# Designed miniproteins, single chains, continued (3), part 24

Each design is a single chain, and the fold is of that chain. pLDDT is the mean over its residues in the fold that is shown.

## One batch from the design tools (miniprotein)

Design m8816
Fold by ESMFold2-Fast:
Structure m8816 (fold): chain A 100 residues (1-100)
Amino acid sequence: SEEVKKALEEAKRTLEEMKEKLSAYAKRIADLQARAEALREEGDKLLASGPEYAAEGEALYAQADRLEQEAKRLGDEATDFAVKSSKKIQELLEKAKELE
């Protein structure tokens, strides 16, 4: 039936949108984590250079912590999005089976 075809097409479209958005989240999270690691590496170099650089090194670690908090927030958003999208796909597939 046409209703079965429409439900399956919507499920496939939802799955592809889910894949694309999760890939975008993963890339953004990886970029933030890489930046945080680079800031910690620079902070370690400053802290190793002497106690007069302690404040500057601590400031870089604080910036790294903020980037990691943003990465965690995006990870939580990605998880929520994946759960909601998976539920929608399941509901569409169940609807298609009931219409057969």
Scores: mean pLDDT 90

Design m8817
Fold by ESMFold2-Fast:
Structure m8817 (fold): chain A 87 residues (1-87)
Amino acid sequence: LTPEQQLEVEIGVMELKVAVLEVAADRLVSKGTPEAKQEAIKAYEEAIKVARKALEMERSRPNPNEDTIQALEDKIKELEKKLEEVK
């Protein structure tokens, strides 16, 4: 892989990690126990952190993908809303 292709793969892996963390957090919220809610909060916070890192990496590319930037910005807003609703 070229350095640019390697960066595309890395950002893609981070996007998948965000999706997995969100699904896990949503399931924990659905469980409805105090312990599950605490774990959901941690999972949403981690998902937001990973999404923000992916967004920063995409923005720093020589040719940033505007669709990827928009999707990550929207996902961060969605996750922040979910996090506030669980707190």
Scores: mean pLDDT 89

Design m8818
Fold by ESMFold2-Fast:
Formats: structure tokens, C-alpha cells, sequence
Structure m8818 (fold): chain A 70 residues (1-70)
């Protein structure tokens, strides 16, 4: 689905971040460049990443959101 695809892209971008802020920014950038259902999925990953207090936590939260968007 478009939601699952967008969420997966957001989670992959968050995983590349070296800090919580970088992970959240990477996921947010994916959300802003996508549209439609893919943007909805990426938004879920970006919201998860924002809740993380460390790079690892942000990446984990984004991944959980991506899996839930299947």
C-alpha cells in the first residue's frame, strides 16, 4: 500500500540519523517530499521519530510506526 511504502521510506531515513534531532528531521523530510497515501505513511514514521529522545529510540519508534502501517 502507499501508506506502507511511505512509512518504510520514513523509517529508513530516520535510521540514518546520528542524533534524535537528525533522525526526526530525516523522517520529516521524507514526509514533506511525498504526497497522498505515501505522505500519510511517512507522517506516521515522522511522528514516531519525534517521540524519541536518542537516535536509537527515534529510529526504533519510526520502525514500529512503519510496521503498523502495513
Amino acid sequence: SGLGKGAAEGAKAAAKGKTAKEAARNASDVWHRLSGDEAGGAAASAMGAKDGKTAKEAAQNARISALSAE
Scores: mean pLDDT 78

Design m8819
Fold by ESMFold2-Fast:
Structure m8819 (fold): chain A 86 residues (1-86)
Amino acid sequence: MTPEILLRRHPDGTLTIEVWNTDEELSKYLEELLRKVLDEEGRPDVKVEVKGFKTDGKPWTKEDLRSFATQFGHGLRASRERRRRR
C-alpha cells in the first residue's frame, strides 16, 4: 500500500537503499541502474547496496525504479556543483 524507498548512508561511504513492496529481481534491477548512473556521473567512490522488502502494498514497476534512478543522477549532479564552491 505504501511504496517507500529509504536511503541509509554509512560512514564508510556505502549507500544502502531499502525498497518496500518489491522483490529480489526488481532490487537487482535498481542496483544495476544506480551503478550505471554513478559510473556516468564519475562517482566510483560511492558504493550502493539495494535491499528489497515484500510487504502488503502495490509492487513497484521497472518504470518507477527507472524514474527514481534518473532523479538520483540529477541529485548527484547538483551535489557536485555545490562541492565546486570550495
Scores: mean pLDDT 66

Design m8820
Fold by ESMFold2-Fast:
Formats: C-alpha cells, sequence, structure tokens
Structure m8820 (fold): chain A 77 residues (1-77)
C-alpha cells in the first residue's frame, strides 16, 4: 500500500541521517539508492489512486522525502 511505502521511506530516511551523522557515507549512499527506488514506486502507486486528502498528504510526504534525498546525496558527494 501507499501508506506502507511511505512508512518504509520514513525508516530509510532515519537510517540514512544516522549513517551520515556517524560518517558512514558508504552505508548512507546505499540507503539513498534504496530510497530513490521506493520514492519512484510510491509516486507510481499514488498516481493511480483517486485524488483525496489522504492521497494528497501521502504524495506530499513522498515529495518531501525526494527533496531531502537529493540534499543528502549532495552532502555525501
Amino acid sequence: SAEEIVKQIDELMKQAQEAVSKGDYKTASQIIKEMKKLIDKGKELLSKQPLTRKTIELGSRVGIHEMYRWVLEKEIA
């Protein structure tokens, strides 16, 4: 479900931030790559659902994670 995908992205973001804070850029890079895959899947799944307040909120969370992933990717480059 879209909720489960967003929950998984939330957890990966937390893990990526912890890896960056510890200087473990190799682990952070791997997590960021997995986040991209889930973000793309979440966007595809949401695009097929009716426009409701819940799907708008989930889409907003996915978009915020996509932007933050780009920031983290640049920080470890």
Scores: mean pLDDT 83

Design m8821
Fold by ESMFold2-Fast:
Order: structure tokens, then C-alpha cells, then sequence
Structure m8821 (fold): chain A 84 residues (1-84)
């Protein structure tokens, strides 16, 4: 189960990386805006997690997933912008 969820997380991260890179190549300005929005959303998720009094393993996994997905998008976008 966890192994299967990890595989799905890896596949989604790769997809977001590729989307970020493509966006960066086409429009550096749009990529920068997307990066800022992704970082803002991650911050909101982290703050919501910190304020939750009863944390579950699923919530911890969701937070780590959100971080992984955002990091993949940011990395892709930065590489795309660098190539543009």
C-alpha cells in the first residue's frame, strides 16, 4: 500500500516537473507566477497542518506529498526558465 502510494507520488512529481519546465520554456513570467502561487499554497498547507491538534499518519503523508509535488514543480520551472 505505502509502496504503491509512493509510486503514484513519484509519477505525479515527475508530471509536475515536466509541466513546470514546459511552462518555463514558453513563458518565464508565467512560470515565475506559477512558482509563487505554488509556494503560497504550500505555506498555507504547512500552517494548516501545524494548527491541527490531532495529527494522523495520513495527514503527515499528505504534507510530505504536497512538499514533494511543489518542489518538483519549482525545479522544473527553474530549469525551463534557464533554457528559455
Amino acid sequence: MMEELEKLAEEEARRLYEEGRELGLRSPEAAEERMREAERLLREIEEAYEKTPEKTENMEWQLELARRLVEALLEGAREGIAEA
Scores: mean pLDDT 81

Design m8822
Fold by ESMFold2-Fast:
Structure m8822 (fold): chain A 107 residues (1-107)
Amino acid sequence: VLVLKPELTAILRRMAAAAGLEVPERPSAAEAAALLGQIAAALGIRYTDEDGNELPVRSLSDLAHPQALEALAAATGMSEEERAMLAAFIDEMINNPENSRFVEELA
């Protein structure tokens, strides 16, 4: 069973707390991806698409937009290092979820 590494789990917990949401003690990558979408939605994060439409973030794929990720980082008090780590996790989950470096085997 693959779960989030402690460093990313700590970031997720701080973001969830800002949104009033609960995080499992050892969330899976899939649970973390779902929670990220819920956190962004709860915090009212939005992005502008290629046609100029302002859209709400509802899923992990929407958070791949730099505007949405920057807004989420600002709303939750993330450092540049934490934001870069989250961006890398989102990219891996969208493009190669089974080989993410941000997950580990549950001991």
Scores: mean pLDDT 80

Design m8823
Fold by ESMFold2-Fast:
Structure m8823 (fold): chain A 110 residues (1-110)
Amino acid sequence: IDEKLRELAREFADFIIKLLKEGKLSRAELAKMLSLPQSTISRMSDEQLRELLEKAYYETFKTVLQLLQDGDFDRAKEILLGPLKTIKGPREELIKKAEEIFEKLKELAK
């Protein structure tokens, strides 16, 4: 389970970094999505951001999995998708990717 959670976190982190490199997502929007100061995000390299995202989403996916195991489906979905609804631009692409990960997390919760 932990290995699969790390794989999913890495996959999602890589997807977000791809959107940043393509100019579809700004560092300012990423800071809002992560609830972090823009100054923190603006000073980081893409590699440092990828590591931060992998760690942050590993913890998020672990929390989502626990909520799914507890039967709290609505809260699990809100924790994963809620922050993504606040971003401008690639919202649909990010939500679609997160929904794919959510389905995999539901399978792991069984």
Scores: mean pLDDT 80

Design m8824
Fold by ESMFold2-Fast:
Structure m8824 (fold): chain A 104 residues (1-104)
Amino acid sequence: SEERELERKEAQSITSTSLLLIGVELDTPDPEKYEQIVKDGLDAAFGSVSADSSAAGRKAYEESLKKGKSPITSLVEALNAITETGGPEEGLRASLAARDAIVK
């Protein structure tokens, strides 16, 4: 039950972060500024979790971009890789850290 609640909170947080980034992209016509906001979010996410989870997230992000996926999709894949490696608690923590950095 507690594990399911944590998984639900993690999924909701990742979804909330992706919706926030869509809004930021619409409000940020400068692509360099938007890319910096995404990078700041990722750096915050990676800094909030274990080294193994951070490494998995970075790899997933880079591979997603190489496949031609959007920065938003690639960020979601990075957060999912963190969850797969470190569990839903680290996934939730990374997602919240990314969101806090993006709204700064």
Scores: mean pLDDT 82

Design m8825
Fold by ESMFold2-Fast:
Structure m8825 (fold): chain A 99 residues (1-99)
Amino acid sequence: MAEVTVVVTGKVTAGAPVAGAKVTVRVYVDGELVAEGTTTTDANGEYKVTLRVRAPDGAALEVEVTASAAGYAPATRRAVVPARAGETVEVTADLELTA
């Protein structure tokens, strides 16, 4: 297993930036959860989560980002990125919440 740094950034909106939204990032390899992190959006609705993932080099990393806030339905985005041993993999996930 190689160590890969995954940086997930994005913005949570509901017509306007949502501050204080909970953002959960989960990384899966072959259906197995290999890393998880949580954060909260800032005053501009922006977030950043940095995760260290152990995966084989070249493995498909399935990144799931879920945003939740009071009064809204949770929103989820998925992205698939290749694992690069010793490197940083960047993912952008913007989420729009609906009531």
Scores: mean pLDDT 84

Design m8826
Fold by ESMFold2-Fast:
Structure m8826 (fold): chain A 87 residues (1-87)
Amino acid sequence: MTEQDKRIEMARRLGEEILALGGDAALVEQALAAVEAGKYAEASAALRAAVIDMVARLLGVAPATVSAWIRAGRTEELEQRVLAALA
């Protein structure tokens, strides 16, 4: 009923989707625990790690490479590469 409850539900649903796509269960569990504790930065980091792993597999690069692109602010380049891989 609260915004916090909606965030917990969203994180749980995203976690189920990540698991269905073969994502890392430990990272999903870490993210859910962090959201329930109100630790959104920690939850975001765990979900980001799970998504980065999946994107790295899609693009054929190391997860560290995807993380480096995000930290460098190259989100547009990353988006273009993902769209090209899906085309």
Scores: mean pLDDT 74

Design m8827
Fold by ESMFold2-Fast:
Structure m8827 (fold): chain A 83 residues (1-83)
Amino acid sequence: MTKESFEKKLKEEHKKVIETVEELVKQGKYEEAIEMIEKSIKKYEEMKELSRRVGATWAIPLIEEIIKELEEKLEEVKKKKEE
């Protein structure tokens, strides 16, 4: 897989996760939204570690950015659940 193909796929997958989370939040399904975000964070943490092992260090900054965005969304959803 090329670098460009990987980055495009990763961004498309992240966008779909965020869209699904936002739809769940609109439906009041906060627990399901939280679970989806936590599973996605774990998946990207594993992908980051794999990237390090195979020498694809160019992918790490993008993966870290996605993890950070998911962590911020997780905190947002948790706050909405407590309201």
Scores: mean pLDDT 82

Design m8828
Fold by ESMFold2-Fast:
Structure m8828 (fold): chain A 97 residues (1-97)
Amino acid sequence: SMMGEEAARYAEEAAYYATEASKASGDHIEGGVGAGLAGIGAGVARVTGEPGAKAAAVGAKTAAEGAEKAGKIGGKEGEKYAEKAKEAAKKAEEAAG
């Protein structure tokens, strides 16, 4: 697998889970901003490959941080999605090298 493609996929997963954590918290801004940055990072990685993999990993980490903040407000459901976002961000970092 291409490093950029794998990092992009995990950043997209982190964005998804950050968005779900935000929904659980009732439209929380931090999760939405993190998801947007992860989406941008994933796009960069898909276009540039390996050079963009770090951008995807940074975006995924920001999404996980936003999901954690949203999860504190979103109860059990928000906390669950925050954990999944954190796991996806770790995999994006590993894929980026």
Scores: mean pLDDT 79

Design m8829
Fold by ESMFold2-Fast:
Structure m8829 (fold): chain A 96 residues (1-96)
Amino acid sequence: ALAAKVAALEEAFRAMADQLTAALRAQGLAAGDQAGIARLDAQREPILQETIDWIRSMSEAQLEELLAALKEAYAAETNPAMKAIIGGMIEIMEKA
């Protein structure tokens, strides 16, 4: 169902964004970059909210186009970590 696929995509995106934010924060802490961490904290939520609002507005046709684009990106991706992230998103969307 469309609503289930939208919810699954939102969840997958939030999980990915949390992992990426944690990694960037850890890098900033290791470098002693308190100003960079503060900037990340201030800007992260508005960007996340805008993306989530976009996901929530998607039609079934747009979800199918996004899934096709993710599958193409997965086939072209050579970085194992990025390939795992893309593959996880595809799996979540297809199971919904």
Scores: mean pLDDT 75

Design m8830
Fold by ESMFold2-Fast:
Structure m8830 (fold): chain A 72 residues (1-72)
Amino acid sequence: TRRAEQEAARAAGKAAAEEIKRFTGKELKADVTTEEGDRKMIDALSSLPVEDQRAATRAAQEAAREAYAAAS
């Protein structure tokens, strides 16, 4: 459903932002359900070392899967 997709996207964005804050100390405010917020997230992730980028992506994917399952 649209709700499950939106909750998955928000969970992914939150998890990625938390990893970015952990690695950089900077808080990222981005709504990944919007094109602008998604671009901000991609830009922030691209500024990280490849290892940290992979960690953030994995955390986002896991959070999205869990949130989607819970909302479905």
Scores: mean pLDDT 77

Design m8831
Fold by ESMFold2-Fast:
Structure m8831 (fold): chain A 67 residues (1-67)
Amino acid sequence: MLEERRRLIEWVEEALRADRDLEAVEAALDVLLGRLPAAHVYDARPLPRAEIEERIEEARRRIEEEE
């Protein structure tokens, strides 16, 4: 479980660096943050890169807390 979430975060970061698969990046972040009800991202709106980066940081923090 945790390793899968960590791998997903790494994949999301690589996709952002490559500036590709942004729709898949958004879906992956929704999956990661579906366990975090306090996530502050708007799925019904265009998701700006800054918000994606904030979601990644929150997901990382949650994974680290679980370890």
Scores: mean pLDDT 58

Design m8832
Fold by ESMFold2-Fast:
Structure m8832 (fold): chain A 70 residues (1-70)
Amino acid sequence: MSKEYAEAVARAIVADAVAQMEKSTPEQARKIGEDAVAELRALGDKSTPEGKAAYDAAIAELQAAVDKLL
């Protein structure tokens, strides 16, 4: 999987998760964040080292967004 593809997929997952979390209760937002992190981690584990780096960066961004929203 190319780095560019991994970055695009990671961005889409983060954007979707954050949008859903902003419309959710704190309990639901936490679950949405956890589910999205798990998805990004699973994709990273199946990716190239360059792709994994993109997913790891997206996980950090999503965790920061969860901390800010909760």
Scores: mean pLDDT 80

Design m8833
Fold by ESMFold2-Fast:
Structure m8833 (fold): chain A 66 residues (1-66)
Amino acid sequence: MLERIEEELDRVTGGADTISREQLLEVARSLGMSDEQLAELERALAPLDTLSREQALRLLYQLFRK
């Protein structure tokens, strides 16, 4: 799972240091997150336009560990 998360993140961002809210939601969808998890992520991202790669990975790991 961890390797797949990093691969999808790098695929969507092209290996960039920053990721947009829309790109992070795309990664979450491609990894098979439920509609409920996607709604939670969208709410968490609402005040943010962009995140660092490290911040994005932390959020994805937290959601997959629930």
Scores: mean pLDDT 76

Design m8834
Fold by ESMFold2-Fast:
Structure m8834 (fold): chain A 65 residues (1-65)
Amino acid sequence: APVPKVVLGGRALTGITLPTVLQDGDLFPAVGVGISADGVTIRGATEEMKAAARAPVDAFLAKHP
């Protein structure tokens, strides 16, 4: 299975160890996720797939510094 790389591009998110769920790749079909204090960028998916992937990423970032 493809395991996309998740990129943390935010000041508050630097140094965070990504959980296996985000690294697994089931929700991230191609290039991975760019995360910043200003927002989240998800690439390599349709709009529906990006929405599905964004929800767990947002949940993780909201709970974990």
Scores: mean pLDDT 45

Design m8835
Fold by ESMFold2-Fast:
Structure m8835 (fold): chain A 94 residues (1-94)
Amino acid sequence: MKKLSKEEVQELAKKLKEIVDELKKKLPNMSPAEQQYYDRFMEKAKEALETGSQEDLEKMIDYVLGLIQLVSRRDPELAEEAAKKVSEVMKEVN
């Protein structure tokens, strides 16, 4: 990932949070493993939005990809839609 400004990190973190919030609304119930990735993601999302830390943004990407991988086992279509949206955000950081 290229070096981002604080403002770029905050914009991308907001977009990733919106994707994850939509994913959560479409899931009936999260497994304990899915919930753990979601909770870790939300913790780093709060930090990235408040501080503009690129390290926290990179952790958000790791956690959302882990969550999507778990979701793909029970709802592959929903996981593919979320992965496509995350991929579009990731294109802005290369």
Scores: mean pLDDT 84

Design m8836
Fold by ESMFold2-Fast:
Structure m8836 (fold): chain A 77 residues (1-77)
Amino acid sequence: SALQQIQEDSVALARRQIERIVAQAEEVDPAAAERARRAGEDLIARARQDPEHSVGYASGGVIESVGILVDALLRKR
């Protein structure tokens, strides 16, 4: 169905973005990278369980991971 396709695409795109964010965080703070990975994975798991809200949860995973990366970058400086 279209809803399932949107869910699959949202999860796939979010996972790729989270992987890039985690890789950047690892260069700054490996502990922050692990926090970003876990936060992203938790929200991706929610996106997989809720097709109707999958875009929101998947986007949330990216946003949480970015927040952790930004905090790590600001603390490094």
Scores: mean pLDDT 87

Design m8837
Fold by ESMFold2-Fast:
Structure m8837 (fold): chain A 90 residues (1-90)
Amino acid sequence: GLGFYSQLPVMNVKVGETVTVTATPVAPGAISSGSVRAYRDGELVAEASIDSAGTASLTFTEPGTYDVTATLTLSSGDVTLAGGVVNVSA
């Protein structure tokens, strides 16, 4: 399959608040699988599966700036990669 890169919006949330990450496929096809991974200072701190609508939910317990990566695999075999940032306030 082909790989495509997309951008996630900058998201601002509070500690304990659920952030919804929406990853949009850049190619036609249904989402067959997907995951979102959140990193702080290079360490993986949260991970969630992306549903067939392209959404995943994350909750952060510590304030900070988190790097978020999303990977979608489509029914065609094409892969969408996306990067973004979540800012978590106290």
Scores: mean pLDDT 77

Design m8838
Fold by ESMFold2-Fast:
Structure m8838 (fold): chain A 92 residues (1-92)
Amino acid sequence: ELRELQERGSEGDLKAATMAAAKMGAEAARKGDYELAADGALGGAILASQDKSLSDEKRKKVVDYLQKGAEAARKGDGEGAAKYLEKALETI
């Protein structure tokens, strides 16, 4: 219905922003930009935590993967960070 599509559209902006942040963070992690990777992961986690279009189960998994990606990036684990951020993208 039109109203459901409009509500999903505005909530979809948070989903799109979360996906963009996670993708940017994964690419940054692969390039060795661990600060940008951590920032992208944490920003994505904040956006995902506010995204009511995601089920509670998906939201918890996405936030958990993004937080783990940020932790890996802060430890200089670019491969681990990219892997967690990609899992967040696959889950959302």
Scores: mean pLDDT 79

Design m8839
Fold by ESMFold2-Fast:
Structure m8839 (fold): chain A 94 residues (1-94)
Amino acid sequence: VESDAEAGKRLAEEWAEYISELDKELGERFKEAVEEIAKDPEAMAAFGRALGLASTHPSKVESLRAAARQAAGLPTEAAKRLAEVLREAAELLE
């Protein structure tokens, strides 16, 4: 059975690909922060759940904003960096 951390990392990799298509620099920053948060399985699992919930929004802009708000609530510096990248990606789409 796939762990919550493994599922979260896989989902984060999909989001990283999408962000890279919007802006290569933001995509690289997102991937770097995912590698850091992945060092903490509990934080990675929590971030994965946040991305999963955000993915239920009908628009990519709202998904990015929801993910940024959830990531900002997580107690790690990597999650804070992820929140900043997600916020900037949402601003880029508008």
Scores: mean pLDDT 81

Design m8840
Fold by ESMFold2-Fast:
Structure m8840 (fold): chain A 72 residues (1-72)
Amino acid sequence: EKQEEIDKLLEELEKAIKSGAPYKVIRDILNKILELSPELSDEQIERLAKIFGISKEDVKKAFELLRKDREE
């Protein structure tokens, strides 16, 4: 199920950030989330905002940048 995979990736992302994982690891997890859900739900955006300690708007901007990199 896409929701179960996304939830698992969000958990992995939170753990990676807490452990100080390098940017490449964090980006790889974010790219996997985008592959499963190109358009994030408000709940997913809110959780990402809390994990990163940034605004929901900044999360949306970050994911737009990741999508542009993927479309190259």
Scores: mean pLDDT 75

Design m8841
Fold by ESMFold2-Fast:
Structure m8841 (fold): chain A 71 residues (1-71)
Amino acid sequence: MKEIVFVGYDPEKLSEQEIADLAKQFGGRLVSYDPENGLAKVEVPADQVSGFIAAVEKLPGAHVLGIAPVP
């Protein structure tokens, strides 16, 4: 099972590459990156979601907004 993690971020402090690289570290991928709204969507295996969330909190200006299951 996979989940979508919605990440809020400060585009001046966090790049698309940093989010994409972090997603890959947890077996996931960056689905979308929207600097205009400070929003990124990351697809992550369900068993890696908690680790990914903890890692996002270490990034400058990033936080988790929510999680949704992938249909």
Scores: mean pLDDT 81

Design m8842
Fold by ESMFold2-Fast:
Parts: structure tokens; C-alpha cells; sequence
Structure m8842 (fold): chain A 100 residues (1-100)
């Protein structure tokens, strides 16, 4: 299912973020994830799964806000990683709740 693909992408991103040692590596992980999430959002909308599409869209916006805050406040890499992992874990929980 599209939900299963989203959960797999989020889990992989969480594991990659835990291993990331620099902001450049963190950015690369999230940039790749965001591309995958945008494709899954479109697939969800086409299939009529509007609740899943909304959760994915809200996550993409949250990830953008975290990076904007990180740049504005010059946040440490570890703090940015913690904020991103938390956002991904919360999105996983929401997707699991709407999963059939």
C-alpha cells in the first residue's frame, strides 16, 4: 500500500539521520525523503486517500520549518537531528492510525 511505502521511507530516513555526522548529510537525507514523500502524496491523492495525502503534506511543511529554524538560529546538528527524527516518528504514528 502507499501507507506501507511511506512508513518504509520514514523508517529508512530515521536510521540514516541517526548515522548523519554533518548538516550536509542531514540535508541530503531529508531532501531525498521529501522527493519520495511528494511522489507518495500524489499517488495517495490519485487513489482518493486524502487523509494519507494530508499527513504527508503536513510532514513536508514541518520538515521545511525545521530547516528554516535551523538556519535562522544556527542550531547544532544534533538538535536538528532530534527535531527531524521526532517529526518523522510522529508522522509514522499518524500513518499507522489511518492504515487499513
Amino acid sequence: SIADKALEALEKAIEELKKAKSMEEVYDVINKLSTELEELRKEAEEKGDFELAKVIDELILELQKIFEEALEKDLPVEEVKEKLIKALEEAKEKIEEIKK
Scores: mean pLDDT 88

Design m8843
Fold by ESMFold2-Fast:
Structure m8843 (fold): chain A 64 residues (1-64)
Amino acid sequence: KKPVIVATPEQVRQMLLAMAKTLGVEVESDDEMLEFHREELLAAGYSQEEVDAVVDAIRERLEA
């Protein structure tokens, strides 16, 4: 089931950028930010299928 994202695309982008900055990671594009988030979720022990679903939902929200 696709995750429900209630935040605006701008709010989602700002949240992900803030997380990357807090961890000392520089991101230049939405794709780079999504790849960083994907790696973090995989490292946290989420399944690849769960991570793919979350990343796809975030990508769709950013493209809206």
Scores: mean pLDDT 70

Design m8844
Fold by ESMFold2-Fast:
Structure m8844 (fold): chain A 120 residues (1-120)
Amino acid sequence: SKEEIVEKLREIAQKLGKILGEVRDIARSLNDPEALKIAEEMEKLFDEATKRIVELMEKNDIKGAIKVLIETAEKMLSYLEKLREIAREKGDTEAVARLDRLISEVQKLIEELKELYEKA
């Protein structure tokens, strides 16, 4: 149903928001100005996407809202890859492992969003 699609979209958005919290913690642990800047750019990207999603949902454009979240998650994935390279260059094996897990989680959420888009 339409309500089930909206609930699933909300669930995925919440999971992406939690990933951003963990990204902030990782960036702080790396003690690297570029890592912190990447985390801030990711937060800004997600905040802008959230505002756009709210506007689309108010217009009952559920497919448009899902598409915005897919594009946002794909951009977040690019930022996570950059953070992973910084962690790797610093020899922070724990941060690399955490980022590998978050990359896998975001990839799964993108697949769930793509399935949700086809059902919407």
Scores: mean pLDDT 90

Design m8845
Fold by ESMFold2-Fast:
Structure m8845 (fold): chain A 64 residues (1-64)
Amino acid sequence: MEEERERVIAEGEKRLEDLKKAGASETQLINEVGDLARRLLELGASDAEVAATAKRFIDKYIPD
């Protein structure tokens, strides 16, 4: 199982929550999601998995 990917996702979510509470800009939140996506790709996640994870975080922390 991809336990390392789950750990990276959990760490990214915590960082996004901390940034949101600190009043981070949309640009800072987008950059954090981008860093998470890059890390997941480096761990061998598929483009589809990375896109789905990024969309979930954008929808949650950067509402339209």
Scores: mean pLDDT 78

Design m8846
Fold by ESMFold2-Fast:
Structure m8846 (fold): chain A 64 residues (1-64)
Amino acid sequence: DIYEEIQKYLEKLTEERHKGSIDELENEAAEKASELARKNPDKVTPEEALLYALKLILEKLEKE
């Protein structure tokens, strides 16, 4: 279930927030996810766009 996967990423993201501010990464990811959903409204649900944003944030944090 996509909601369960989103919940897992949100919990991990909350732990990362406690280590430092990630507001800038969240804003960038939200913009990219919004653009993805806008360009592919029939193929990408809002939940899938949110999951994409969460994965993008976590991938950037892993590379830092």
Scores: mean pLDDT 73

Design m8847
Fold by ESMFold2-Fast:
Structure m8847 (fold): chain A 86 residues (1-86)
Amino acid sequence: MEAELEAAIEELRKAGYSEEFIEAFRRLFEALERVRAEADAAQLATFAAESQAITARGAEVRTEEELTEVLLELTAVADAVVAAAR
C-alpha cells in the first residue's frame, strides 16, 4: 500500500504535476484509507453522499490548481467523517 502510493507519486512527478498537487493527492489517499479502515457502513454512506458533488465538480476542473482544491476538499470531508466516528 505505502509502496504503491509512492510509485503513484513518482509517476505524477514524471508527468509534471506540482509538489502541491502531489501532497494533496497523498493526503487524500491517506484520508480515504482511514475512512476505509475506521468508518462503519453509515459513515461510509455519509462520505459517499458528501463527496458526490465535489467529485462531479472535479470532473469539470480546467486547471491543476482547481483540481488540487478538489482533492483538499475531499480530504477534509473524509477527515470529518472519521472524526465524527470518535
Scores: mean pLDDT 77

Design m8848
Fold by ESMFold2-Fast:
Formats: structure tokens, C-alpha cells, sequence
Structure m8848 (fold): chain A 91 residues (1-91)
């Protein structure tokens, strides 16, 4: 479902922060300003959006397409974690 995207936890090294550089709608090439998150904080990626996050100079691109496939690749898999939404966590 559109608003039940994966929960992405920003798990960088202790003392580090993770910054969302931009979030972009794949259906319309518009970008919004980023936010800064501490390690252990989480955010959701909206359906059909791409988020670009930065940690200590490294940049990771996260894309969520509806289909319940939650994947992190390359270096992002060592800094970020992702889990599916459980029914018990729905609002």
C-alpha cells in the first residue's frame, strides 16, 4: 500500500549523523529539502520515491517501489537497516 512503506533505520557509527539530502518523486522530478537524523532514528520512504542520504561524506540512494521488496545494496547495507511494516504497527 502507498503509505505502508518500509521502515528505514539510520544506524551509522556512534557519534555520526545521517542527513537526507533530498527526496524525489519518481513520477514528477521535484526534490524537497533534506533533514538530519541521528543514528537509531527511522524514516519511511514514500511509494515511488527516491531518497538520497549522506553520512560522513558517503552518499546512499534509496528507492522504494511498491511490491514489498525492501533492498539495500552496496555500502548502504552496512550503515542502514530496513524492515517491513507489521500489521501491529499500522496506525
Amino acid sequence: EVFYGPVVTLTGEKGKTLKIRRVQNLDAPEATAGKTYAPGESFRIPANHQAVVESDGDTFTLTYVPGWAYQLVDKAATVLSVRPFDASELP
Scores: mean pLDDT 56

Design m8849
Fold by ESMFold2-Fast:
Structure m8849 (fold): chain A 75 residues (1-75)
Amino acid sequence: MKLEVPRDVDELSRVATEIARDLMEKGVPLDDVSTIVQGLATAFRNGDFESVKKIIEAIEKGDYEEALKLAKETL
């Protein structure tokens, strides 16, 4: 999946939707998908763009355990 770091709320919504769909299609549990998406949105809302970038990079690498860990750290 090709992901871009979101620059605004509309891009965040699109990226979060793409992430949620891809993770669900790959069989990631819904609770974990929800946590990753919530962590991404929380980091973005708080202006923590470094955490946003790290979560996206972990997802792009297929390291969903790292993405989940990073998301939990933002919540």
Scores: mean pLDDT 79

